# Ledger of designs, part 20: designed miniproteins, single chains, continued (3)

Each design is a single chain, and the fold is of that chain. pLDDT is the mean over its residues in the fold that is shown.

## One batch from the design tools (miniprotein)

Design m8643
Fold by ESMFold2-Fast:
Structure m8643 (fold): chain A 119 residues (1-119)
Amino acid sequence: MEQDENGLTPLHRAAREGKVEEVERLLKEGADVNARDKITGATPLHLAAENGHVRVVELLLDYGADVNARLSDKAPEELRGATPLHLAARNGHELVRQLLLDYGADPNAKDANGKTPED
């Protein structure tokens, strides 16, 4: 299987690291753009948004990534229910924030602590 014991796929790793060509290759090979890890429920889009990888975020969204995916209740307390937009905004990734909004991210989505991305 192309995932480790924690459910982390090659696409998760490539997205986290900003490897644009690798992300594109994996998506063209049929990688699940919405795969969730078993630790936090993170999708590749969460990891790309958290790390400010604008071009990777764009590729994932073009391939049908769920722009409003939420981190699971297994995530650290401060991250539970966070969307990619929460992670981009909290880490100061303004270009990623604007791109996610352009693709339909909900600016009023509340994480498990009742905070929106703008809070």
Scores: mean pLDDT 86

Design m8644
Fold by ESMFold2-Fast:
Structure m8644 (fold): chain A 107 residues (1-107)
Amino acid sequence: SELGRELSRAAYDGDLERVRELLARGADVNGDADPLGLAARAGHLEVVRLLLEAGADVNAKNVLGYTPLHLAAAAGHEEVVRLLLEAGADPDAKDVFGRTPADLAAA
């Protein structure tokens, strides 16, 4: 949906107020454009928190099998990694290449 694409854009940009507005308008927090994964990759801690509070699937996989934890770990966003683990992220989740989030952090 258009709202879903705008939510993912706002999440990647770290625009907390726009994320809040789009969720209030009924944007699907678990839509195909991976707003949680994009916020995690960009290191936007408060956007990650808001998306999780809105019911984002902490263990959702993108087309490469990356979870939000894979993306945060690969980018070196330690505070986002901690928040995702506290929210129930699976540290042993494997991408399509058999790599865990820890494997990506070491690369």
Scores: mean pLDDT 88

Design m8645
Fold by ESMFold2-Fast:
Structure m8645 (fold): chain A 75 residues (1-75)
Amino acid sequence: MSKEEEELFKKLDTDGDGYIDAAELKAYLRSQGVELSDAEVERLIADADTDGDGKIDKKEFLRTIYNLLKGIESR
């Protein structure tokens, strides 16, 4: 529901299919100063991916980002 996060999702979704894969999620997190391994990003996708297709939709993406950034803030 953040307009800025929705605009960012649209910018990262270069194919316009409405989904974010592990590579796009990793690139976004890196832009926010968060460096994760491929295995860590795959774990985040697996936790958010209800369909098991290796991709997350906009709602799952926003939830994943919100939870991850909130966890970093608590340190």
Scores: mean pLDDT 70

Design m8646
Fold by ESMFold2-Fast:
Structure m8646 (fold): chain A 75 residues (1-75)
Amino acid sequence: PSYQGNQGDFSGELLRLVQQKLIELKYLPPSAVNGIFDSATEAAVKEFQRDNNLPVDGIVGPKTRDALIAFVQSK
């Protein structure tokens, strides 16, 4: 399932799921799960985007979220 949006599109719950996935992938420390799009989360998103050949803009849009979901399904 996909939808259109950016950081403001996420509920705190969806943002926590993104943060947990970034922790699993070693982009964030475990203490960074707070449901807030802070500078640490933005930096982790940019690193994830770089590694997955996505635009490095720090925005968790549909393409970044779909890439994160793909890792959940493949593992």
Scores: mean pLDDT 70

Design m8647
Fold by ESMFold2-Fast:
Structure m8647 (fold): chain A 153 residues (1-153)
Amino acid sequence: DPVDRAVALFRETLERLRERYPDAPTELLALAAAEAVVAAIDEGDFDLDSIIARAEELLRRYLAEGITDEQLQELAHQFAEQARAAMRAGDYPKAAVYLAAIHVISSVDHKPVESARVDGDLLYLTYYTEEGKRITLVFDDGNLVRVESDDAT
């Protein structure tokens, strides 16, 4: 599944960056991982080591430049607009990566999106809370339209 694969690559890249750069802000890790995975989708090259190497280069640039909170908000806004454009173009794998990154940046617990699916023109991103509760975010044209929650048992 291309959409679920894209989210898995994002999650794996983010995890590797967190292990190698434990003192870096999670928001910068998420931005670097997302840009690297989107570039991989554009190039059609899904080699994880190449994606990680690109993400590390992007992260080092962000750390050197000293990105401000205002710049982080602008980048998140740009990712939201890119997600909308990707969904309109039918590029659900890219849309899922942008939206998964926004979720990590915006969420209090920074829990990763674990799976993604498409049903018709709707994109579904699923994550689990610290308590194990399943949450599914439903997007239409890149906009959050519904939040679904299930019991953990």
Scores: mean pLDDT 84

Design m8648
Fold by ESMFold2-Fast:
Parts: structure tokens; C-alpha cells; sequence
Structure m8648 (fold): chain A 70 residues (1-70)
């Protein structure tokens, strides 16, 4: 499970900087068959981004994914 989340995070993190941007998240969701608007992607980041830097790190990503499984 955690290995799957790490792989998913690495697929999202195109630049390998350990952060997911709005653009990377949008591309990932489109690859899964979703068509999110830029506004919807920005809202997702705001809900997950505890640090307020406009990006999602691996710890924030794991917390979000684990919460969805509950």
C-alpha cells in the first residue's frame, strides 16, 4: 500500500523535487480519465497543502491518501 502511494507520488512529481505542483496534479488526473479545471486542481491543493506553499509534499500526500481509505 505505502509502496503504491510512493510510486503514485513519483508519477505525479515530474521534476523529482519532492513536491507536486498544480500542473503535475492536473496531468495525473487527466491520465486517470478525469477532466479537472485549473480551479478544481487549485482547490484540491489548498485542501491538502498544510504548509501553504502551493505544493504538496510526500507527507501531505500520504495523509490525504490514507484519509480517503477511511
Amino acid sequence: LLEEFEKEFKELDKDGDGKITAEELKEYLESKGYNPSDEEVEEMIRRIDIDGDGTIDYEEFLKYKLAELE
Scores: mean pLDDT 72

Design m8649
Fold by ESMFold2-Fast:
Structure m8649 (fold): chain A 73 residues (1-73)
Amino acid sequence: GPVVLSPLEKELHEAARAGDAERVRELLEELAKQGAGDVTSLPDEEGRTPLEIAVERGHLEVVRLLREWARRH
């Protein structure tokens, strides 16, 4: 079925879209505390992951943070 994102996961997609690296870092830390797995590979309602959004928009620092997260989870 379609993936329904939590409010924090939706905010992660929006932070990746905006290129807000500090907010991405804060959201990843909070999601880790909640026991979330690899949230960088979770597609939104349009089928786009936070990593895909950051890459497409050229947000290099966000891409770096999301790749490091995926490597560890």
Scores: mean pLDDT 78

Design m8650
Fold by ESMFold2-Fast:
Structure m8650 (fold): chain A 73 residues (1-73)
Amino acid sequence: EEELEKEFSKFDRDGDGTIDKAELKYYLKNILGKNLTDEQVQRIIDYYDTDGDGTIDFEEFKKLLEDLKKVSP
């Protein structure tokens, strides 16, 4: 939990409590090794962004990482 908060804070550079598309794309590419297009990253945001603001908050980010753990080899 604390480790996930630390990771989230590292990408939330402006401290607004959310991760935008560019930040998520950076995380997926450089930390998880998932090289996705802008359109693929947008589809991920659309799926997890339940409030429609175009960003992923900390709770949505945790859900995304938990889902990725289940499908990653």
Scores: mean pLDDT 70

Design m8651
Fold by ESMFold2-Fast:
Structure m8651 (fold): chain A 91 residues (1-91)
Amino acid sequence: MTPLHRLAEAGDVAGVERLLAEGFDVNAKDEEGRTHLLLGDEYGFTPLLLAAARGHDEIVRTLIRHGADLSAKDKDGITAYDLIDPSFLVV
């Protein structure tokens, strides 16, 4: 995971904003599943997917404002749309 993934998962809004300002890739995918490598688990979690999975609404908004791809799929075809409350996107 990148530092951006870690801060998005942890709910650190200020840290996420700082890393995005420094040019970290908002759409970076991690290699989560290394702990389960022997099982063939491969995941491409973006910071947006991690923030959405944890319910960090402010980080979700911040990542979307910085161009996060809501249609990015992990290995199982899960997108940010599957994890974010639809009412959050309709404004």
Scores: mean pLDDT 64

Design m8652
Fold by ESMFold2-Fast:
Structure m8652 (fold): chain A 62 residues (1-62)
Amino acid sequence: MKAVAVAKEDYTGKTDSELSLKKGDKVEITKIVDGTKVEATSLKTGKKGLVPASVLEVLEVY
């Protein structure tokens, strides 16, 4: 199942593999990586990248 999460704060990606988000942006979590990071796709921009799990709040699993 896929999960939808929302960014709790603005996050600027530090590398090309990281996703930049604004507070309130929704993402689809596609993979859990490295225990502390997830791979997610921005529902606003369609961009895919790594995001710290600490900046996300899971809203729904589908």
Scores: mean pLDDT 77

Design m8653
Fold by ESMFold2-Fast:
Structure m8653 (fold): chain A 68 residues (1-68)
Amino acid sequence: MSVEEVREKLEELVEKARRAVEAGDLLSAAVQEVAVAALLTAAKAAGDEESARLADEALEEIQRLLAE
């Protein structure tokens, strides 16, 4: 998986989480959070610092949405 593929996937997960929060579906939003956290863990394990940075930023955004 390339950094561009990771970025696109993270953008999709964040958008799904945002739509879920807007709809009041906090469980669906939490599922997207878990998916992003899994990508962060995988990127760190692979030594892909750029993908890890993007995933960390996406995770922070979803956590911010859920803290609302």
Scores: mean pLDDT 83

Design m8654
Fold by ESMFold2-Fast:
Structure m8654 (fold): chain A 64 residues (1-64)
Amino acid sequence: SLFDAAGRGDLEGVRELLAAGADVNAADEYGFTPLHIAELLGHDEIVELLLANGADPNAQPRPV
């Protein structure tokens, strides 16, 4: 998933999933977006890729 790719630092996996129509702003069960995960783990290149594809840097984690 986009969350797994972002969490693993898989830049090419993130790119491929976004090209396949993955929702860049989708939240997981804990309300984290892929951008939140990449930011928390320090994957700067993935953060930049997600922002370039419309990720909202001001999104708050949404409880479910």
Scores: mean pLDDT 76

Design m8655
Fold by ESMFold2-Fast:
Structure m8655 (fold): chain A 59 residues (1-59)
Amino acid sequence: GPLYRALKDVLVDSPSVLPFRRGDVLEVLAESEDGSFLLARSLRTGRTGLVGRDDVEEI
């Protein structure tokens, strides 16, 4: 999917939310119907989870 860059650190221990660091590259797998959330995979960690749209920028 399209590649996005993390704009901030998200330090969370959650089964549904993807933790990431500022500057991490995320591959988008799916988008919510309203575009508010993405399902993404971290290229650094290999983990998948939900990401807020406002926390990332498309590259």
Scores: mean pLDDT 84

Design m8656
Fold by ESMFold2-Fast:
Parts: C-alpha cells; structure tokens; sequence
Structure m8656 (fold): chain A 82 residues (1-82)
C-alpha cells in the first residue's frame, strides 16, 4: 500500500488528485481501509508534503477540497510539523 511512483507519490497522493469527484472519495476511503499511511511524506517531487498538503494545494473546488481534507483528518492526516 505504501508503494511510491517515480515522483514519490503514494497511491493516496494520486487518489486525492483524481479528476472524478466520486471516484476520488471512494478511492481515498478504500486505500485508508486497506492500511495506507495517511501521513506518508513525499521525498522527491514535493519534499515534506503529505496527501493532506497535496489536497489543499491541488484541489481547486473549495467545497470538495474541504470534504477531502476533513476525510483525511478524520483518519489522522496531519500537515507537515516542521
């Protein structure tokens, strides 16, 4: 579940960036239920960024961004501490 791509993105990082809103929410929940690390840090393309940081930056719709952030925070996601 914590497999990273060539840019350092986890499956969860990719899920928060999906174009389909319904698929995005379902995929995030599926990955978390399967044991994805919600606080995994990107060490390559966005050093120190978590899925929460990516969602805040990349989701342009404010209402859906709030829903995704609240979903991630419900499962223990945190912004970078340093």
Amino acid sequence: MNKKDKYGNTELDKAVQLSDKEERIKKIKELIEKGADVNAVNEKSAPGATALDIAERRVSDPEFRKEIIELLEKYGAKKREL
Scores: mean pLDDT 71

Design m8657
Fold by ESMFold2-Fast:
Structure m8657 (fold): chain A 78 residues (1-78)
Amino acid sequence: DKKKKEGLELFKKGVDLALQGKLDEALEKLDKAIELLKDDKEEVGIILRYRAGILDAQGKHEEAEELLKEGNKLLKES
C-alpha cells in the first residue's frame, strides 16, 4: 500500500527530526503520518505514543498524558 509506505517514511522522518531537537517539525511529520496510517491501529498507536513524548518534552504534560492513553488504547485493540 503506497499510503502505508509514505506514512511510515514520514514517521521515520519525524523521529529523526525529534532526535535533532526539531520538535515542531517532528510533530508536523508525525501528524501527516497519522493521517496516512489512520486505518492501521497499531501504527497510529505507536506514533501517538511518540508524539506524546515530544509534547511532554515541550512541557505540555497534560496533553502528552491524554495522547499516551489514546495510543496505548489503540495498541491494545490491534
Scores: mean pLDDT 86

Design m8658
Fold by ESMFold2-Fast:
Structure m8658 (fold): chain A 118 residues (1-118)
Amino acid sequence: SKEKELSGRLLTAAYFGDAETVKELLADPRVDVNYALETGDEKYLGKTALHLAAEKGHAEVVEILLENGADVNAKDKNGNTPLMLASKSKSKNKDKVIEILLKNGADKTAKDKNGNTV
């Protein structure tokens, strides 16, 4: 569907930190800000745009997604939240992303599939 195509494009824009494209896509009411990858590479299954932006350290994209109703505590197929992925990130912007997520209600006590917290 067009909705699925546009929501898939949101995942790509978030992964690359393309804040302008993220804003343009979210202006379309057919775009699901919480769309999670359903097929493809197992590494990315169940990941939302917020998971991808947080893992890559794209602070501006993280803020835009949260302003547009992204679920700050969404879990991917491995039980990882955006905060967990940000905490494991090698990005120089890691601390900024963590700060933004915590200000928006990220749960520090959430456990992944192995029982680990942040």
Scores: mean pLDDT 88

Design m8659
Fold by ESMFold2-Fast:
Structure m8659 (fold): chain A 69 residues (1-69)
Amino acid sequence: SKKEELRKLILRLIALKLRKIGLELDIELLKSKDPNNPENQEKIKKLEEEIERLEEEIKRLEEEIKKLE
């Protein structure tokens, strides 16, 4: 049913938003420890790329949810 499909998409959206918050916290921890360390800068860049990928997936899910409402 559309209602069951909508529920699954909303739960997936919440999970992705929580994952994004976790990655943002990881970036803040790396910045607070040694912001000028090149190795930490590379790790931050990879985490930022993962966040960007998550934001694209979140946007796609939000568009799917709107179509089902």
Scores: mean pLDDT 86

Design m8660
Fold by ESMFold2-Fast:
Structure m8660 (fold): chain A 60 residues (1-60)
Amino acid sequence: MGLIVEAVEDYEAKTEEELSLKKGEKVRILEVVDSEHLLVESLETGKKGLVPKRYLRPVE
């Protein structure tokens, strides 16, 4: 089971590989791609994509 995190603010995808998120949207971490990006799946939309990890925080 992947770790669940949430968007700390709205994020708009900059490339086709990235995922747009709304503030408070919960996502599952699928893979750590590099030091700045996570591959995630939105729990609301089921879409997958890259998100900069600075926009994500662990759910309490």
Scores: mean pLDDT 80

Design m8661
Fold by ESMFold2-Fast:
Structure m8661 (fold): chain A 68 residues (1-68)
Amino acid sequence: EERFKKLREYFKKLITAVKNNDQEKIEEILKEMEKDGLESALDIVRGTEQAIADINAALDKLDAERKK
């Protein structure tokens, strides 16, 4: 479970960086994860992409409702 706890910490930092639209911090966090030997870093990247897609979909729905 130790690796998952570290993964969650990195994921939390990654979410904060994405929220702030800070690409430099995103890259820095990913480098730290690679140094930490997290082979499933790609799973996090895919999870982040999906989260962004979900947010965009929610915004699209919100805009549609607003235009009513």
Scores: mean pLDDT 66

Design m8662
Fold by ESMFold2-Fast:
Structure m8662 (fold): chain A 105 residues (1-105)
Amino acid sequence: MSEELKEGLRLLASENPEDRREGLKLLAKAIAAGDDINAQDPATGETALHIAARRGDLEAVIFLLLNGADINARNSATGKTALQLAIEAGHEEVAAFLRANGAVE
């Protein structure tokens, strides 16, 4: 995993919306350089889509799906999908968007 991809995932997991926007920018740069958008963080098993869904960041969810994120990817540690994480966190708008685009639990 590149340093840009690692830093992008770290910032995307932030409670701060400004940090999440910077994280998304770093992820965009990493993907453009050939990094796998579906790469999982070795520490958490999360993809970028898992993190965005857990944070309720609809803008990030849309960006990631447009760039080839696997909507049904399972966290390697927990087996949870982005849809399950959005539901558990109470992010109804993100959950509705994921369901409308073919996500399963």
Scores: mean pLDDT 86

Design m8663
Fold by ESMFold2-Fast:
Structure m8663 (fold): chain A 160 residues (1-160)
Amino acid sequence: SIDELVAKLREVFRTYSLAIARAVLAAGLSPEEAREILEKLIESFKNNEKFEAKSEVEKEIAELFEKLYKELEELIEQLASTLPEEKQEAFRDRVRDQLLVALESLRDAIVSAIERRASLSDAEIEARLQASIDALADGLSANVRETIDLLLNDEPAPLS
């Protein structure tokens, strides 16, 4: 069902976002270094370009992003296939934009977690990352569901 596919999309985003956050934190990167690698990975997704890793740490993070993108693209295609053919491209475009916003917010949450390491315990950092990623996953899945409903009903998106 559509609801089952949306729930899978939420769980995929959540699972890989947590894995990426943990890998970045374990790498011992500065906030600036983490921001730079995450921005380049998001830009490579946006432009459909292959990311060139400069270290084993960058390779591990890039492989997690590649798995995330692959599983999300497969779910987006399955969701698109539930729509009339003439609505499928508009759905893909809107969901890709929503995903980019979520990935940029994930980048900011990870960088913020690194910055707070001096003042917070590892347990507090983990709890805040889980809460931030859960909120991003909930927001992304809600936006995807709303996009499906709007396209099925051929109604204009509400003014945000």
Scores: mean pLDDT 87

Design m8664
Fold by ESMFold2-Fast:
Structure m8664 (fold): chain A 68 residues (1-68)
Amino acid sequence: SMEKRQQILRLIGEILRLIGEIIDLERKLKELKEKGGSQEEIEEIEKRIKELEKELEKKMEELRSLEE
């Protein structure tokens, strides 16, 4: 149905946004580690990446359910 297609496209958009945010944070984390950034800043970014990865897993599961 058109409604199911619209929901799939919305989830894909949300998934792509989450992937983009994770990539940006991973780049920032790499730079901080290479430049000798603070352990506190490193831990904050690692925690944020983990939170975004959990959200991504949830959205990917929702997308999988819609394909069935």
Scores: mean pLDDT 86

Design m8665
Fold by ESMFold2-Fast:
Order: structure tokens, then C-alpha cells, then sequence
Structure m8665 (fold): chain A 98 residues (1-98)
């Protein structure tokens, strides 16, 4: 469901581990992107971020692990050709890049 995917992207950005787990259990697409889904009222960027990209930028280690366990594409590239690991490394989130 489109609305579940928007909530998953937001929960991943905010580090809401339990909400991420619940949304994935309800059938949210673990590989949903901001470039395909336009959140209402939020004005999300056009960089085609997945939940894993957003969690990695913010350093939400527990969310990253949940997304990986649920089949997140570790090699997904945003519009700048950056993977979640590239973004975590650029932000200095060593626990994600280990």
C-alpha cells in the first residue's frame, strides 16, 4: 500500500524501530523510494532514497539491521549513485559500515 510505504520511509528516517517492524509486517515495501512515493505535506527530496538510505544517513543502526533482515537492497543507488553504505560512511556512522 502506498501509504504504508510513505510511513516506512518516515519511520526509517526517524529511527522508530518498532514502527518499522510493524509496517514491514503489514506489507510495506522494504525497498520503497522517495522518488516513486511523494509524501503529502512533507516535501521530500527527489534523490530516490530507500528506507535503508534514510536510516543510514541518520545513523539508526537498529533500523538498518531490521531493514537488512527484511530484504532491503544494500546496493540500491539514489539519484546521485550513492548506496546506503556510501551515505553512512560519508556521515561517519561507523557502526553501520562495519
Amino acid sequence: MRELNIKLLEAAREGKVEEVKELLKQGADVNATTGEIRPEGGGEDEYNYTPLHLASIQGHVEVVEVLKENGADLNAKNKKGKTPLDLAREKGHEEIVK
Scores: mean pLDDT 75

Design m8666
Fold by ESMFold2-Fast:
Structure m8666 (fold): chain A 63 residues (1-63)
Amino acid sequence: MPLLLAVVHRDYEAKEPDELTLKKGEKVLILEELDEERFLARSLATGEEGIIPRSALGAAGPV
């Protein structure tokens, strides 16, 4: 999958050790689609990588 930039639609608190904690309005770089509801992403605010649910994201577009 090409790299995509997405905006966090709502605050998300990590539920698993491999997930990211994100705040509404933060931008993430989508690295890979893991399944229909989860992405591997990098936080542009912290540089950390982890899994996020699709439901936490709003708009997504090319980098």
Scores: mean pLDDT 74

Design m8667
Fold by ESMFold2-Fast:
Structure m8667 (fold): chain A 60 residues (1-60)
Amino acid sequence: SALARAELERLGLSQRELAERAGVSQATVSRFFRGEPVSDANARAIARVLGSTAAQVRAL
């Protein structure tokens, strides 16, 4: 979760923006960042958004 938080801040995304892009609630994103249990589908959606955005930054 610490790496995910650092990536979010580096990309200039708020937890709300990440939630919108992942198609999950902001509460789900908050739980994920606290290391609280979330569904596998929600965790995968969040990870995909973070990974995709990091790849775009690397391409620059």
Scores: mean pLDDT 70

Design m8668
Fold by ESMFold2-Fast:
Structure m8668 (fold): chain A 101 residues (1-101)
Amino acid sequence: PPSESEQAKLNRELFEAARNGDVEKVKELLAQGADVNYTDELGNTPLHLAARMGHLEVVKVLLEAGADVNAVNKLGLTPLDLAREAGHEEVAALLEAAQAA
């Protein structure tokens, strides 16, 4: 159905924008109704991808939009775990603060 196809497209585009660090595209897609907590085949949310890639401003936008900071993927990893593994210290610090709030 068109609405399901549109939602699926928005969710896929949100993953790509989050991975690429495209802050404005992330904001536009969320405004259009993209699911901030949508998961891929591995259980990754957009927040997992932004954290792994070190996109600090995208992480901020996703958290403000209601992203689950404690979301666990199928490997048992949180966005914070991925930021730490990738060595993104500023993103890791922001995610630690968000978990404490």
Scores: mean pLDDT 87

Design m8669
Fold by ESMFold2-Fast:
Structure m8669 (fold): chain A 135 residues (1-135)
Amino acid sequence: KALVLMANGADVNAKDSNGWTPLHLAARLGHLEIVEVLLKAGADVNAQDANGIPLLLQADINGGTPLHSAAEYGHLEIVEVLLKYGADVNAQDPATGKTLLDAADNKGRTPLHLAAYRGHLEIVEVLLKYGADVN
């Protein structure tokens, strides 16, 4: 079904009302095969969701990339695929979270911050091997 949409010229980078691309959703939900199909179809590996600005009460808006989602939700194989496709290991979401801002500069969370906060050791190790900044 995803391949049929790609074959018919569907916009692989189309954003929903939250600014999420299909790659954000597949990475968040752990759908590895869908992530691989989307990346082969030219999905923007560094696409940011619409969520860097505090819109009133929209506490769930965060401006993250697909790598942030995969790292937060513990999807190791998706993290590895995203990094192989050139995901920015040091991508920062805007500093919108009140509880995940234990970073020294309070300027935004990287995928490394989210993986460490959630206790995903193997993802922390992969991000560090790809040059994640610890500062």
Scores: mean pLDDT 68

Design m8670
Fold by ESMFold2-Fast:
Structure m8670 (fold): chain A 145 residues (1-145)
Amino acid sequence: DPSEELAQEIRDLLERGYDVNGKDYYGRTLLHEAAEAGLLEEVKLLIEKGADVNAKDIYGRTPLHYAAENGHLEVVKLLIEAGADVNAKDSYGRTPLHYAAENGHLEVVKLLLEAGADKEAKDSEGRTPKDIAEEKGNEELVKLL
């Protein structure tokens, strides 16, 4: 299981004194990787060890962008509780809400809106999360946005 291998790698790196905020070639931290993979316990561990929840990779994406894109509801909740900027924009002007709407993650969209996500935010193409939901034919998300 790639997720179990990544979880073990994160724990081993931290036990060896790897910098919790160290960045790879793409500017990604261990928190980006754990959030993308939905590794809730590893996300908790990284935050407890002082991980920057608002770290941006080379695309301007935060861990919250990746958790929202992949529908990892409990990780999204934990990142928000830890002070993640729900309105952070990447290099395409997209917020976590844009990615949750694009991929049809209804419960993540609800949680982001409750946390103060700007549903009127426009990406670099002038699209709101609602515009993206309409393009995807997701009527339930269109009603929510």
Scores: mean pLDDT 93

Design m8671
Fold by ESMFold2-Fast:
Structure m8671 (fold): chain A 106 residues (1-106)
Amino acid sequence: MVDENGETDLHLVLKAGDFGNIGALLEEMKKNGEDINAKDKNGNTALHLAAADPKAPVEIVELLIEYGADVNAKDKNGRTPLDLARENGASQEVIDLLLEHGADEN
């Protein structure tokens, strides 16, 4: 479900750094037909938030992609998850994972 800011529960837990239940939440979202690519008021998908957080485990980014996250989704400023990963000092493993799954470099 989404709040008044367009944020899903997935956006809220990623912003809070609560990664422990992401898999269970993604499975519930899939079962309920909820959009994993839902955008908040800033145009950020869950994948944007995970890729932008250098403290997010690589496994969270991989799990979001597995559940159908669009690696080329653009935020309100035209930035992709790869752009945010590079700008925010994400690990090389996150950058490589996004590129392996079809992220555009331009």
Scores: mean pLDDT 81

Design m8672
Fold by ESMFold2-Fast:
Structure m8672 (fold): chain A 63 residues (1-63)
Amino acid sequence: SFRVGDIVRALRDFEARGPVELSFKKGDLLRVTEVLGDDWLRAEILSTGEVGVVPRSAVELVE
């Protein structure tokens, strides 16, 4: 289960399908800023500061 403040790692590349979604690459580190129900998170890419909505299935907790 994901929580606000968690650091997650991208399991795969993801291409945004709309303006609220965030594109990322496999291995990117993101910080969870909001939990949006069961399927989605709002997150920030640590290296770029870009923020958007990401699918929970595409990320894993880092420790």
Scores: mean pLDDT 84

Design m8673
Fold by ESMFold2-Fast:
Structure m8673 (fold): chain A 68 residues (1-68)
Amino acid sequence: SMEKRKKILELIGRILRIIGEILDKERELEKLKKEGGSKEEIEKLEKEIEKLKKELEKLKKELEELDK
């Protein structure tokens, strides 16, 4: 149905956005590690990346359930 297709496209858009945010934060994390950033800043970014990865897994599961 058109409604199912719209929902799939919306989920794909959210997934791509979160992937982009993860990649940006991972790049920032590598830069901080290389440049000698504080342990607190590194741990904060690692926690933010972990939160985004959990959200990504939830959205991937929702997308898989729509394809059944």
Scores: mean pLDDT 86

Design m8674
Fold by ESMFold2-Fast:
Structure m8674 (fold): chain A 95 residues (1-95)
Amino acid sequence: SQFQADLERTLEALRLLQEGLDYMRKGDYEKAVEYFKKALELDPGLVFARINLAEAYLKLGKYDEAIKILEELVKRMPNNTYFKKLLEEAKKKAA
């Protein structure tokens, strides 16, 4: 079943997201990035993984990578002030 395969893929992406969040809590931002990227490979629509990936890049000082993701998030959700603030902070640190 296509629906069952899609559900299993989404549940696996959520498990990978949870592992990435555990690494964020531990301060292991490099591993957090790896797990959020794996989650997004399985479910590109998992916005929560994209948000956390951008925050992990900011923690690593990888501002150009964070800016790229945050610009996508601002385009998709232009009324979200949190993404606009993170984007502004990332741009100031990259300059």
Scores: mean pLDDT 89

Design m8675
Fold by ESMFold2-Fast:
Structure m8675 (fold): chain A 89 residues (1-89)
Amino acid sequence: MEGLDRHLFKLLDKDGDGVISREELREVISKVSEGKLSEEEIDAMFDEADKNGDGKLDFEEFLVLMEMLREKLGEEFPEFVRRIQEYLS
């Protein structure tokens, strides 16, 4: 069973290698945030989620990032997620 987070992870994982790079994530979030999240904020969230420090997020680390985004965006989070899906579709 695929949840929304797993679906988003697969859309972001353009190479199909099971990880998302910082560059890929920054590009998508920057495009859909419309300036609400700065590049510095995106990098800080990525660094917090990237427990291994390898510059990539696996699915478990991605869930940490999604939780941080949910807390930061609050009521705007569902629209933000929808915009990510539109951008990647």
Scores: mean pLDDT 77

